# Designs tried in a protein design run: designed miniproteins, single chains, continued (2). Part 97

Each design is a single chain, and the fold is of that chain. pLDDT is the mean over its residues in the fold that is shown.

## One batch from the design tools (miniprotein)

Design m7584
Fold by ESMFold2-Fast:
Structure m7584 (fold): chain A 79 residues (1-79)
Amino acid sequence: SEIEKVVEKIKELVRKGDTEGLQKLAEENKELIKEFLQEVLATSNNAIMQKLAQLGLELIDKNPVLAANLVATIYELLG
């Protein structure tokens, strides 16, 4: 899926400590990230997962780097 490719790239950039690359990736994929987080909110029965998705949606415009890290974390937690 498209989100899987974005998550793999986030993991690579985090490993490298590439904050500028993470910000650019999050900004370029903002709508895809928002769609993923909205889907998690709509489909998850886990209160922690819902709170993480809400936080990601709040942060995507204010702190894209932190939002990108949250997206990768949520994706890994979903399995």
Scores: mean pLDDT 86

Design m7585
Fold by ESMFold2-Fast:
Structure m7585 (fold): chain A 69 residues (1-69)
Amino acid sequence: MSEAQLLEASGSVYYMAGVVAERTGDKELAIEYYRKAVEYYEKALEIDPDNEGARAAKKAAEEKIEELE
């Protein structure tokens, strides 16, 4: 697994943690996890800017943050 793949995987883990926090009603924790997901997807995109999967996932996490704020 490359560094970019590890960063993308980390972003996905935080995104899933955000979904769980949102489902349990912890809005503040969900926002924090989605922000962490965005951070890791952004780092993955710095290494591989053509990764459409990471770009789409980052956008989804950003939309979740906007929805919950």
Scores: mean pLDDT 84

Design m7586
Fold by ESMFold2-Fast:
Parts: structure tokens; C-alpha cells; sequence
Structure m7586 (fold): chain A 68 residues (1-68)
């Protein structure tokens, strides 16, 4: 059947941990979740968590800047 799978470089637990970290850094949860989704869509399959984390933070900052 049709597979609604994201590019999925992170486990659900790792995604949640990154979202929670961004919220603790002062990002709204909706921005954090959006940033993770965008970064996951942009990142090639096989990207490590270490490579993915700065990309997510960059996307979150970009979303806040673009909204201003």
C-alpha cells in the first residue's frame, strides 16, 4: 500500500528529543516540530543525528527569521 514514510533519519524518540531540546532553547513547539520535519525532508537518507541536529536548529532559526 502507499507508505506515508518520511525520509526518517531519526527514530521517533530521537525526533522527540530534538523537538524538546529546541523548545528548551526557546523555540515554540510548533516551530521545533516544523523544523524537524523540514530538516528530515531535506537531509539525505543515512544522515547521522550529529549531522541532523545543526540542520534542524538552522531551519528553526530560519523559520523564526522568515516569520518576522
Amino acid sequence: GPVPAPNGNLTPAQRQAIVDALVRLGFPREVAERAVTIADAKAPPGSTVAEFTPLVIGEARRLVAEAA
Scores: mean pLDDT 73

Design m7587
Fold by ESMFold2-Fast:
Structure m7587 (fold): chain A 74 residues (1-74)
Amino acid sequence: MLSPEELKEVEEETERIIEETVRVGREHGIDAAMIHGGKLLKELEDKYPKMPEAVLNRVKQRVMDAIDAEERAA
């Protein structure tokens, strides 16, 4: 299980992943955003191997929601 401090780090990295993914989508299009977001999510999973599946699924959902919002705005 992640510590409360590690959960805070995951939350902060999730916000960073969303920000970078949206930026890439605006600059290079939605396909580039999907690829970049997927790469950052894999890096997050590798960095926190003890992350609960529920936490990882929440992070993935937030990133997907951000990509969907950007696609709908285009």
Scores: mean pLDDT 80

Design m7588
Fold by ESMFold2-Fast:
Structure m7588 (fold): chain A 70 residues (1-70)
Amino acid sequence: SLKELQEEALESLRKDLLELKKEGYSDEQIREYAELKIDHFLEKTKNLMTEEEKEEFRKRAKKILEEVLK
């Protein structure tokens, strides 16, 4: 389902960002990686989600980024 696809993408993003932080990547590099991954997912799923659902996904992904960078 779309919900399962979104949840998997967000969990994978969290794990990737935490790994990059653990490996000593800078906050700037981690932000750039997150932006690329978010944009890639949104483009790949362009015809599967409404604009509202895309914005909610972006907000959730940015919240994960913020939590990782604390």
Scores: mean pLDDT 87

Design m7590
Fold by ESMFold2-Fast:
Structure m7590 (fold): chain A 100 residues (1-100)
Amino acid sequence: NADEKAFEAIDLLGKADQAMKEGNYEEAVEYYKKAIELDPSNIFALEGLAKAYEKLGKYDEAIKVYQEIIDRLQPVADTPFGKKLIEEYKKKLEELQKKK
């Protein structure tokens, strides 16, 4: 159930982070995708996925994921934390679009 899925998602995030540290970016993408399937609300899994795509030079995929993150942050867009985080991701989108 939800608790088991959350636990599996956390384990997959740990494996993805380890793959990122080792430079195994394609494996990291697979682990982040599985974590997102189990817990779609985890914005940190989406951030990890976007960063892994950047490391692979898959800028179109990274842009789509960052856009999803910004969309998920809309409910907190009026908070100081949400404003800062959205601003950072928007700057990231601008940088990635320049690589096209």
Scores: mean pLDDT 84

Design m7591
Fold by ESMFold2-Fast:
Structure m7591 (fold): chain A 47 residues (1-47)
Amino acid sequence: SDIARKNAEELAKGLEDGLKELPESFSEIWKESMKKGAENAKKLVEE
């Protein structure tokens, strides 16, 4: 549905914005997980 697509787009944007604002103390593993999550969500929306 259109709602599902919009929710996925908002999730992808939120993850990308969150990655940029992550504290320096966050682990590399958490940062990579956030980045991959954002990229995967964006790909699902754009495909």
Scores: mean pLDDT 71

Design m7592
Fold by ESMFold2-Fast:
Structure m7592 (fold): chain A 55 residues (1-55)
Amino acid sequence: ASAEEYTAKGLELLAQKRYEEAREYFERALALDPNHEQADLGLALATSLLEEERA
């Protein structure tokens, strides 16, 4: 799969409020393309929302 495919899946999971799974897909996208801005923003958002939910 491509960085774009993993990013799209991460965004789908974010929309479903599945933040832990979304984080994993954004991490996979960044492993393929470290400069993928959408994946980088998605990872930051998913991580932030995960920490909020764990509080």
Scores: mean pLDDT 82

Design m7593
Fold by ESMFold2-Fast:
Structure m7593 (fold): chain A 64 residues (1-64)
Amino acid sequence: GPPLSLEEAKEVVRKAGRKLGLSEEQQEEAAAMVEKGNPASALARLSGKPMEEVIEVLKEVREE
């Protein structure tokens, strides 16, 4: 799909975090990492899930 805006990318990360079982506070921490260039790494660290699973969840949310 087309590239996401910063705010759209942050919302994708929040939704992915929610699907991964993160708290609202952890979702906001991960969303803030969009501006730092690596939200997937933050989602993996916070959820305890492997990076491959995190990337798949991000892809699913982006396609919704």
Scores: mean pLDDT 81

Design m7594
Fold by ESMFold2-Fast:
Structure m7594 (fold): chain A 75 residues (1-75)
Amino acid sequence: MEVTPEEARARMTRIAEIAVKHGVSVEALNELTQLKKRALKATTREELDAIGDEAVKIFEKESPELAEEVRQALA
């Protein structure tokens, strides 16, 4: 099923807001920026979900609780 660029952008905006709210490291922010570039090229929900899983793993390195918040935001 196709995903609009607006939907991909909205999902990445939610991830970025969580990162800023919780003050994640500059290294994590840089990795999330690379995922955002990939998300803007995603055309399917499956591709976006895979990118979301990679974002959760980045947050898990910062805190397991933060990774859980991101997982819930992506559901």
Scores: mean pLDDT 77

Design m7595
Fold by ESMFold2-Fast:
Structure m7595 (fold): chain A 62 residues (1-62)
Amino acid sequence: MQEQIDEDVEVALAEIAVAIAKHLPTSKEEQIAFLERVKAQLTSPAAQAILDDAIAELRKEL
């Protein structure tokens, strides 16, 4: 039960972090750095995958 709640919370945090990064009035490099820092704090593979995909997309826009 606790593990499932933690995974769902981390996935939600990853999705919120991606949304925040895309709406920040900052450079793409700063958005990527923010997402990399969030990824370092998360342990869920699903949450990390969401952040990795977002980081990869932002890097393609550079």
Scores: mean pLDDT 78

Design m7596
Fold by ESMFold2-Fast:
Structure m7596 (fold): chain A 79 residues (1-79)
Amino acid sequence: ATESEIIEQQILGQLNRAGSSFNPLPVRIRSLQGAVQLMKENQAKLSPDNLVKLRNYAIEIAQDLQAPQPLLDELEALV
């Protein structure tokens, strides 16, 4: 696997945890924050298409969780 593939899998793992209704809200929020941080730190290492897909998935989860507006603003700034 390439470095970008490993990073993508790590981000996707965090987003899948954040999106899972089986997890308590604090775990879901922490996982979403972790995914955002990984995307911010590694945006230059991800393909633009993959970054957009991961960002859009994160925005959908953030809206579902009613996450704070600053987190949504950070996600929107990733493009």
Scores: mean pLDDT 83

Design m7597
Fold by ESMFold2-Fast:
Structure m7597 (fold): chain A 62 residues (1-62)
Amino acid sequence: VKELLREAQEALRAGDVERALALLREAKASGADPEHVERAIEAARQGDLAAALAGLQDLIGS
């Protein structure tokens, strides 16, 4: 789960929003906190990369 979240974070930093969204959905299916994951997905879809990255930071704890 944390590996998927880290990969999603790296995808967002690279500007690959499509990859990040796919990884976030997979993390949710694998037991990541659905509320926090959905918040990050919504932020990324809206182009708010700062909010999406902050949400991922909370989920990863790094």
Scores: mean pLDDT 79

Design m7598
Fold by ESMFold2-Fast:
Structure m7598 (fold): chain A 71 residues (1-71)
Amino acid sequence: GPAAEAARNALAAARAAADGASAQGVVGSLGIGMKHLGYDELAAEAIARAAASTSKESGIAAVEEVMRQAE
């Protein structure tokens, strides 16, 4: 569905990110995208995880968790 597709696209972008700040930005953008699609719980999860992400690895892990919940 659209939520799972958005999460898969975000995962590819997070993996391609040059640094932690860029990966954190991808997680934040995923949250905004989920909210626009009407998935408020997934949006809240992504926004909270974006705020907690301090490295590229934590950003990738955040997107993977949102993707698991969007299945």
Scores: mean pLDDT 84

Design m7599
Fold by ESMFold2-Fast:
Structure m7599 (fold): chain A 78 residues (1-78)
Amino acid sequence: MEALKERLREAAERALRLAEEAAKLGDEQAARVAEDARRLLEQLDALAASLSPEELEAAVRAAEAVARQLEERIEELK
């Protein structure tokens, strides 16, 4: 469980960093993604306590997918 929680934290922190970069380049949707990532990080302990291992694994995959989409978006904006 703790390993999945830490992976989720890492994925969310990466998504936040990329979303902040995209927002600086003028992506208005990225600013909302950054806020969502900050909220997820604030709620991480509560989410890890309430979600099953399968749900945490799905959340990690979702956060990693968001980070990949933000990387592509940043390349589009450059």
Scores: mean pLDDT 81

Design m7600
Fold by ESMFold2-Fast:
Structure m7600 (fold): chain A 61 residues (1-61)
Amino acid sequence: EKEKEELRKGYEEAARLVREGRIDEPLPTYAGGQAIDLARRLRHLSREEIVALFEKMAEEA
């Protein structure tokens, strides 16, 4: 319940920062921090693909 809301917010924040090229900035939420760490591991995907993935994860959270 609360965990889903925090995950959604974290993924939305991560998608915005990836779109803006600000992936090295600290996120205020734990879920956002985890999402950005995942983005750094997904370096083989384009910025657009990573943003789309996070937007989908936020929708499904």
Scores: mean pLDDT 68

Design m7601
Fold by ESMFold2-Fast:
Structure m7601 (fold): chain A 80 residues (1-80)
Amino acid sequence: LKAELLEITEEKLVLKADPEAAAELSKIKGVTVEGTTVTIDLSQKLTEEEVLKLVEILNNGELTEEQKEKLAEALRRRLE
């Protein structure tokens, strides 16, 4: 399962995902799937399981260090 991080903001994540990753991510509350593009609404609280799954999928897609830091900050705010 792989996805590339296209955009990260305080409000949303936008990913380009393979079909299997898109199907798994569609189970998360606040996720919209349009073909291979997945948008995750960060205004909704994520469970720890959902955060771990998202991080694993994005790490398989080869995140830069800058993207890893931004992702960690955004997701941390959703768990607390």
Scores: mean pLDDT 76

Design m7602
Fold by ESMFold2-Fast:
Parts: C-alpha cells; structure tokens; sequence
Structure m7602 (fold): chain A 82 residues (1-82)
C-alpha cells in the first residue's frame, strides 16, 4: 500500500516539476489535486495502481508536448481518486 502511494506521489511531483518548467499551469493545478486526493483518501491498491497508470500516461503526453492529452489523463485520475 505505502509503496504504491509513494510511487504515485513521486510521479505527481515529476509531472508538477516538468509542467512548471514548461509553464503549463493547468497541469500543475490538476496534478496538485491528484496529490491532495491521494493524501486525503484511503485509496484501494487497485485505485492506486490505476491512478499510477494514468499519471504515467499524463507524464508521457507532457514530455511530448501534448497538453490536451496530459490534462485528459489527469482529469481521469482525479475522478478515479474521488
């Protein structure tokens, strides 16, 4: 449990760092929301694993400059973590 949670939070921080460097404020705000939900909610291992998969997709989209896809995956992660 804690290992998946730590992995998810680390990935969120990597997304935030990259998004800040590129000036993608909306991505930063949505990634911060994902981190908040992970910290405030007792997510199941299945939910955490799916959130991690979505965060990985968001990170790859962000690296490719595909802002719309990154936002889409972050929105899906937010809905899943609620």
Amino acid sequence: MEELREQALKLVQEIINLAREKGYDEVVKKADEVARLILENDLTPEQLQKVIELLQKAYEALKEGNFDEAVKYLDEAIELAR
Scores: mean pLDDT 84

Design m7603
Fold by ESMFold2-Fast:
Parts: C-alpha cells; structure tokens; sequence
Structure m7603 (fold): chain A 71 residues (1-71)
C-alpha cells in the first residue's frame, strides 16, 4: 500500500516536469494510480483527456507515468 502511494507520487512528479499539471489534475491522477496501480496507458490517457489535456499531452504523460511505475 505505502509503496503504491510512493510510486504514484514519483510518477506524477516526473510527468509534472514535462507537462504543467494543475493541482486538480495531479490529485485526480494520484488517486487513480493509488486505487489501480495496474492502470494501462490507454486508461491513463483517457483520464487525462477527461481532465482537459490534449491527445498529445495525455500520451506523453501516460508514457512517463508507465515508465516510472515499471522501473
């Protein structure tokens, strides 16, 4: 449980360096990753698009998050 939260925070921090994410998006993404640490890139992308990110931004953020979680 604690490790999942730690990985989620690290993944969101990495994504935030590449794309400016507001606090609402950061919170929603963090909660989603903690609730389901096995979220696919597609699911992450869909969530981010629902929060107002473009297709390109959502793909980039999803890739970064999956890379951090899988390492």
Amino acid sequence: MIENAKKAVEAVKAARKEVNLDSRTITALGIALIENPNLTKEQIRELLKSLGLTDEQAEKVADIIKEVIEK
Scores: mean pLDDT 78

Design m7604
Fold by ESMFold2-Fast:
Structure m7604 (fold): chain A 62 residues (1-62)
Amino acid sequence: SMEKRKKIAEAIGLILLGEAHLLEGDREAAIEAYREAARLFEEVGDEEGKEYAERLLREVEE
């Protein structure tokens, strides 16, 4: 559905935002962006997207 595709696009945008925050040294903002991305992927049933976002989150949290 278009709604699912829109949420996937938003989740991808949040991953890019999180990466931008990491480049600026803002770990807390990156963590929040990755958490929201994982939530959106989970809502639409995109397990691969969720796993990717959760992997990025673990890398920031160590």
Scores: mean pLDDT 86

Design m7606
Fold by ESMFold2-Fast:
Structure m7606 (fold): chain A 72 residues (1-72)
Amino acid sequence: MDEKKIEELEKKLKEGKEITEEDKKIVEEEAKKENTEAAKLFAESVKESETWEEAKEKFEKRLKELRLERAA
């Protein structure tokens, strides 16, 4: 059940901890299940980042750009 994995990821995101290889794999698998552009951008941001705080910042910037592109 994906709920527990998401809950663990949210906890790590709040703590600003280092992203582990397991975290990257979980995020990639969840992105594939959702199959949304936003989920793919989040997984990409996590792969490029060493910390959850950095990943969140990169994701928010990319998500904002995506919304602007869709509005144009």
Scores: mean pLDDT 71

Design m7607
Fold by ESMFold2-Fast:
Structure m7607 (fold): chain A 58 residues (1-58)
Amino acid sequence: MSEEAKKEIERIADEALAGMPSDEVMRKLRELAEKYGLPFHEVAEALSQVLADKQAAA
């Protein structure tokens, strides 16, 4: 996964933590997966890891 894709996932994670509805989060993840040609499950796993890391750091 590219560093650019990882930064976009971090942005989605920040928006999710700020109260973005899950439907919007899932839509953005699907758009990101299509944009970078990645499997959806891979970007979803990356988002879960970023969320866990951010929650552990807070």
Scores: mean pLDDT 80

Design m7608
Fold by ESMFold2-Fast:
Structure m7608 (fold): chain A 104 residues (1-104)
Amino acid sequence: GVDAMLARVAERFGLSVEELRERLREILEKIDLSTPVGQLLYSVVTFFLTGEHVDVEGTPLTNELLRLVIQGRFEEAVQLIMENTPLDEEEARLVVELMAELTQ
């Protein structure tokens, strides 16, 4: 379930689940919903905060991001997020780890 995935990500970042939830709320405030990458990241973060699934239309860029995550190419996924969103490296890395939990 979502709680087990959150606990694993929190442990990998040396955070409590509550500290992770707070960082996810901060990320949510920075996301630009007018972009396909922003919409995908919003759906991922919202799922982990609320348990609600938000459907997002696939694009070549969001498909490439998902491919990088599935292949464990996390540094390239982080770079793609940073180039296409206002998120910093640590915020982008956190979202990539959440996406990795969903793609297993």
Scores: mean pLDDT 86

Design m7609
Fold by ESMFold2-Fast:
Structure m7609 (fold): chain A 80 residues (1-80)
Amino acid sequence: DVEEAEEQARRIGEAVAEQAKKDPERVAEVLDRDAEEAERAGQPELAELIRRLKEAALAGDAEKAAELAAELARLYLESL
């Protein structure tokens, strides 16, 4: 169920933004690594969404982070 996956991804995006308040360097390191892996896998749109998620999380924008995480889940599922 794509809707359930998007809802779960929204919650993860919110959690990433909260974690960025506690440890912004670690969040940036993890998301930068994930974006680089997506680029190496030939998935530039996925990499771009991960970078946007990083920017939203580091800015403390939990709503935007949730939206971007849901878009990531949708793009990933559509690529399967």
Scores: mean pLDDT 84

Design m7610
Fold by ESMFold2-Fast:
Structure m7610 (fold): chain A 70 residues (1-70)
Amino acid sequence: GMAEGLALYREAIAAARAGAPEEEVRRLVREALLAAGADPALVERALAGDLAAEEAVLEQIREGVLAELA
């Protein structure tokens, strides 16, 4: 769920700080977005560079975090 997605985002940040390859960091980001409940099709379009899909995914994550933590 959203909490699992946030945990995976923290893992991605830790991996980046540890000097992990960019592909591993991107894999953790993909897993974080999917765990947080983002649409798989939107996630793939966002990772392919579709800015509208990226905005939609980020909006879904932001609203989900705010709703869960409020």
Scores: mean pLDDT 79

Design m7611
Fold by ESMFold2-Fast:
Structure m7611 (fold): chain A 76 residues (1-76)
Amino acid sequence: MLLSDEEIRREAARIAVAVILSLARAGKLSPEEAAEGLIAILERTGDAELAREAAERLAAIAPEAAARVRAAVDAA
C-alpha cells in the first residue's frame, strides 16, 4: 500500500524513540544509553525535529543526557 520506504523508516524511528524513552523512565536504560540511542536515530534518519522532540521529553528524566542529544542536533 501507499507507505513509502521513507515513511516506514520514519515510523520505525518514532517507535524506537518511544521505546528508548519508556525504558529510560522505567530505569532500564541509563541516561547515557538513552542519549546514545537517540543520537544513533538522528544519525540514521537525519530527522532533527524528531531528535529535538525526543531531547525535550528526555530532559524531564535526565537533563544532562538531553543536553547531549541537543548538542548532536545542533552539530548535524
Scores: mean pLDDT 80

Design m7612
Fold by ESMFold2-Fast:
Structure m7612 (fold): chain A 80 residues (1-80)
Amino acid sequence: SLAEELRRAILESIESGDPSVAEATAERYRDKLSEEELARVALAAAGYSEEAIRLYLEARHSPPEEARELLARARALAAA
């Protein structure tokens, strides 16, 4: 399903620190899926905190260099 593809891309994006993974998948289905809602559900289910989820969502609206830094911070919070 589209939701499953986006869910996998979101998790891969935060784990790899590469914002382009989620961006490419979300762009394909931008008018069909709420990336924000799916990210909150998927990341919370994977054990990420609300702060880590917030950083991921901020990364999706940030320039690539800033997005990579935000994703690294989100991943660090999940490890603590």
Scores: mean pLDDT 73

Design m7613
Fold by ESMFold2-Fast:
Structure m7613 (fold): chain A 59 residues (1-59)
Amino acid sequence: MTAEELYEQGKKAFEAGKYEEAAKLFREALRLDPNNGKAAKALAEVEEKLGVSYSEIAA
């Protein structure tokens, strides 16, 4: 499974309003490819929707 595949799954979850699932998928994409700017930007948007910082979502 590639970082791009995880990013696409996270994007679908985000559009469906499943923000916690989207955050998990974007984090996994960044774990595989830390230089993936798309996943990093998308994770920041999910964090804004959840109203929490990066460190709090990783519970």
Scores: mean pLDDT 75

Design m7614
Fold by ESMFold2-Fast:
Structure m7614 (fold): chain A 58 residues (1-58)
Amino acid sequence: SEKDIKEAAEILKLSLIENGYSEEKAKEYAEEFIKLAKEIGLDKAKEIIAKKVEKESN
């Protein structure tokens, strides 16, 4: 579970950088994702972070 969270966070960070976010901002989202995933689970954390990113990128 922790390995899955870490892997998902790294994928998120790289994806954000690829989409034009700064490394610092991508790291902030990845850290928020890790915190959420530990608290509410991986799937719910993905939904919340995806919605935040989508709202800021569109």
Scores: mean pLDDT 81

Design m7615
Fold by ESMFold2-Fast:
Structure m7615 (fold): chain A 71 residues (1-71)
Amino acid sequence: VEEDVKKAEEYFKKGLQAARNGDYETAAKYFELSAKYYEKAYEKDPTNPVWKQKAELSKKGAEALKKLADL
């Protein structure tokens, strides 16, 4: 769980940095990776709702950024 959370957090930070620079396509990719690792953490510890919430947030962020990049 710890390794999955660490990777998810690292990708989330990279996604935020890319979004701040206007690199929406790159940001979306990083948020997708972040969501993937948060989902893995949730699968290993389903009693912790924070991982599920962070995974959903990252997925929604990635989807919104992809639509923004296509505009």
Scores: mean pLDDT 80

Design m7616
Fold by ESMFold2-Fast:
Structure m7616 (fold): chain A 60 residues (1-60)
Amino acid sequence: MVTVELEFEDLLRAIGEALRVIGEFPEAEVKLSGGTLTVTAPDEEEAIAYLEELKREAAA
C-alpha cells in the first residue's frame, strides 16, 4: 500500500481530486480532513506515478 498526502486550500478542489482518484483507482481509499487529502492505494506503478504527478502539481 502507498499513502500520499496532498494539501489544498480549496476544499472543493480537494473533493474534486478525491473523486478523480476514486474514478481512476477504484480500490484506493480517500480521506479528507481540513483541506488535506490522504490517498491510500495498492502498490502499483501506475497508481504511484499518478499520485506523485498529482503531488507535484499541488506543490507547483
Scores: mean pLDDT 72

Design m7617
Fold by ESMFold2-Fast:
Structure m7617 (fold): chain A 96 residues (1-96)
Amino acid sequence: MSLDELFEKLQEAIDLINEARHASPEERKELLKKVIETLKEIANQLRPVDPETADRILKLIEEAEKALENGDYDKAIELTQQAVRLALEAVARLRA
């Protein structure tokens, strides 16, 4: 994945998080699952160049998956937003 594709995936994750915040509980669960999958792809692409950030993102995703399974959608949203922030910072460093 190129840096441009990685940035586009990050924008997709941000859009999905925003949709989840306005969605019904059933739709929110499905949207957050898509966010988690997108963030896993981003972490895997970052791993060869920034393994520390990739590991931090994956830990946040694991916590978000647990929150989602427990029906704690607010916590899942917060954790996915933290993961997006870490990924954006990593991509910004790679683009500089």
Scores: mean pLDDT 84

Design m7618
Fold by ESMFold2-Fast:
Structure m7618 (fold): chain A 61 residues (1-61)
Amino acid sequence: MPRPSHEEVLEVHERAVAALEAGDWEELDRLLRELGRMFGSLSPEERAEVLDRWREHLDAR
């Protein structure tokens, strides 16, 4: 299985935030489970970079 890119993980995260804002709890739960699988396929170093990008994205909101 190819490893997810930082951009792909961020896209799923953005979709999860949109689902939360829309009150779509089923879609939010699905996306959070997908994020968990993606993180499970990343190395600790890759996960740290994704989290750093998420922090930067959240700071921009």
Scores: mean pLDDT 69

Design m7619
Fold by ESMFold2-Fast:
Structure m7619 (fold): chain A 76 residues (1-76)
Amino acid sequence: MEELLRRAEELAEELSEEEVKKIADELNSMSAAEQEAFVASLSAVEALGIVLAAQKYGFPVSRGALAATERKLAAL
């Protein structure tokens, strides 16, 4: 868990504001099922990294994407 968090934080630092905005905008355009499928296609590090990057830049993350990310982390 701690190692995963560290890797996710490193990924969040590597993601540009432009990249994170594109991901956030895409997620906000998706249905709940599409958001779950998208997060399921990511690694745990990628899913958490995107959430951390969005928080860093102040972009909203959908409830569906957050819930799917939490489920992915709980499965570890």
Scores: mean pLDDT 79

Design m7620
Fold by ESMFold2-Fast:
Structure m7620 (fold): chain A 57 residues (1-57)
Amino acid sequence: MVELSEEEFEEAKAYLLSKAPELASLPDSFLRRLIEQALEDAGATTFEPSLLDALFS
């Protein structure tokens, strides 16, 4: 499972909320798990910012 650092999570969260602002109502623990699961489902083993465009395009 891909595990995000705090800095990586904040970057990914900002990106996710730019695409789906309604998710701002969800707790950070849920958003973290959602992002980590999406990265894992895409076959990612590490966090890369460029992967966010591929996952949430």
Scores: mean pLDDT 73

Design m7621
Fold by ESMFold2-Fast:
Structure m7621 (fold): chain A 95 residues (1-95)
Amino acid sequence: ARVAAALLGGLAALAGGLAAVRGATSAEAAAAGAAGAIGGIGGIYEALVLGNGLEGGIAALAGGAAALRGGLLAGSPLGVAGGAAGIAFGAAGIA
């Protein structure tokens, strides 16, 4: 369950981060979206390659938070939704 949650959180953070970058009108929004995408990749890697739900969940949570910030700054509903999902599933991977 933790590995699946971390994987879903990582995928959501990656998608949200990329959406935030696409909608970015400022360097701050682009940097936050990029951080979200990197965190999402980390979550996916930890969950899928290493089988580590806790570390993957932490990466997904951090990436989701960055994607949420980037989505809010960019005005991207997909960035916000992906970031929020990354936070929720990342937290589930930790729990």
Scores: mean pLDDT 80

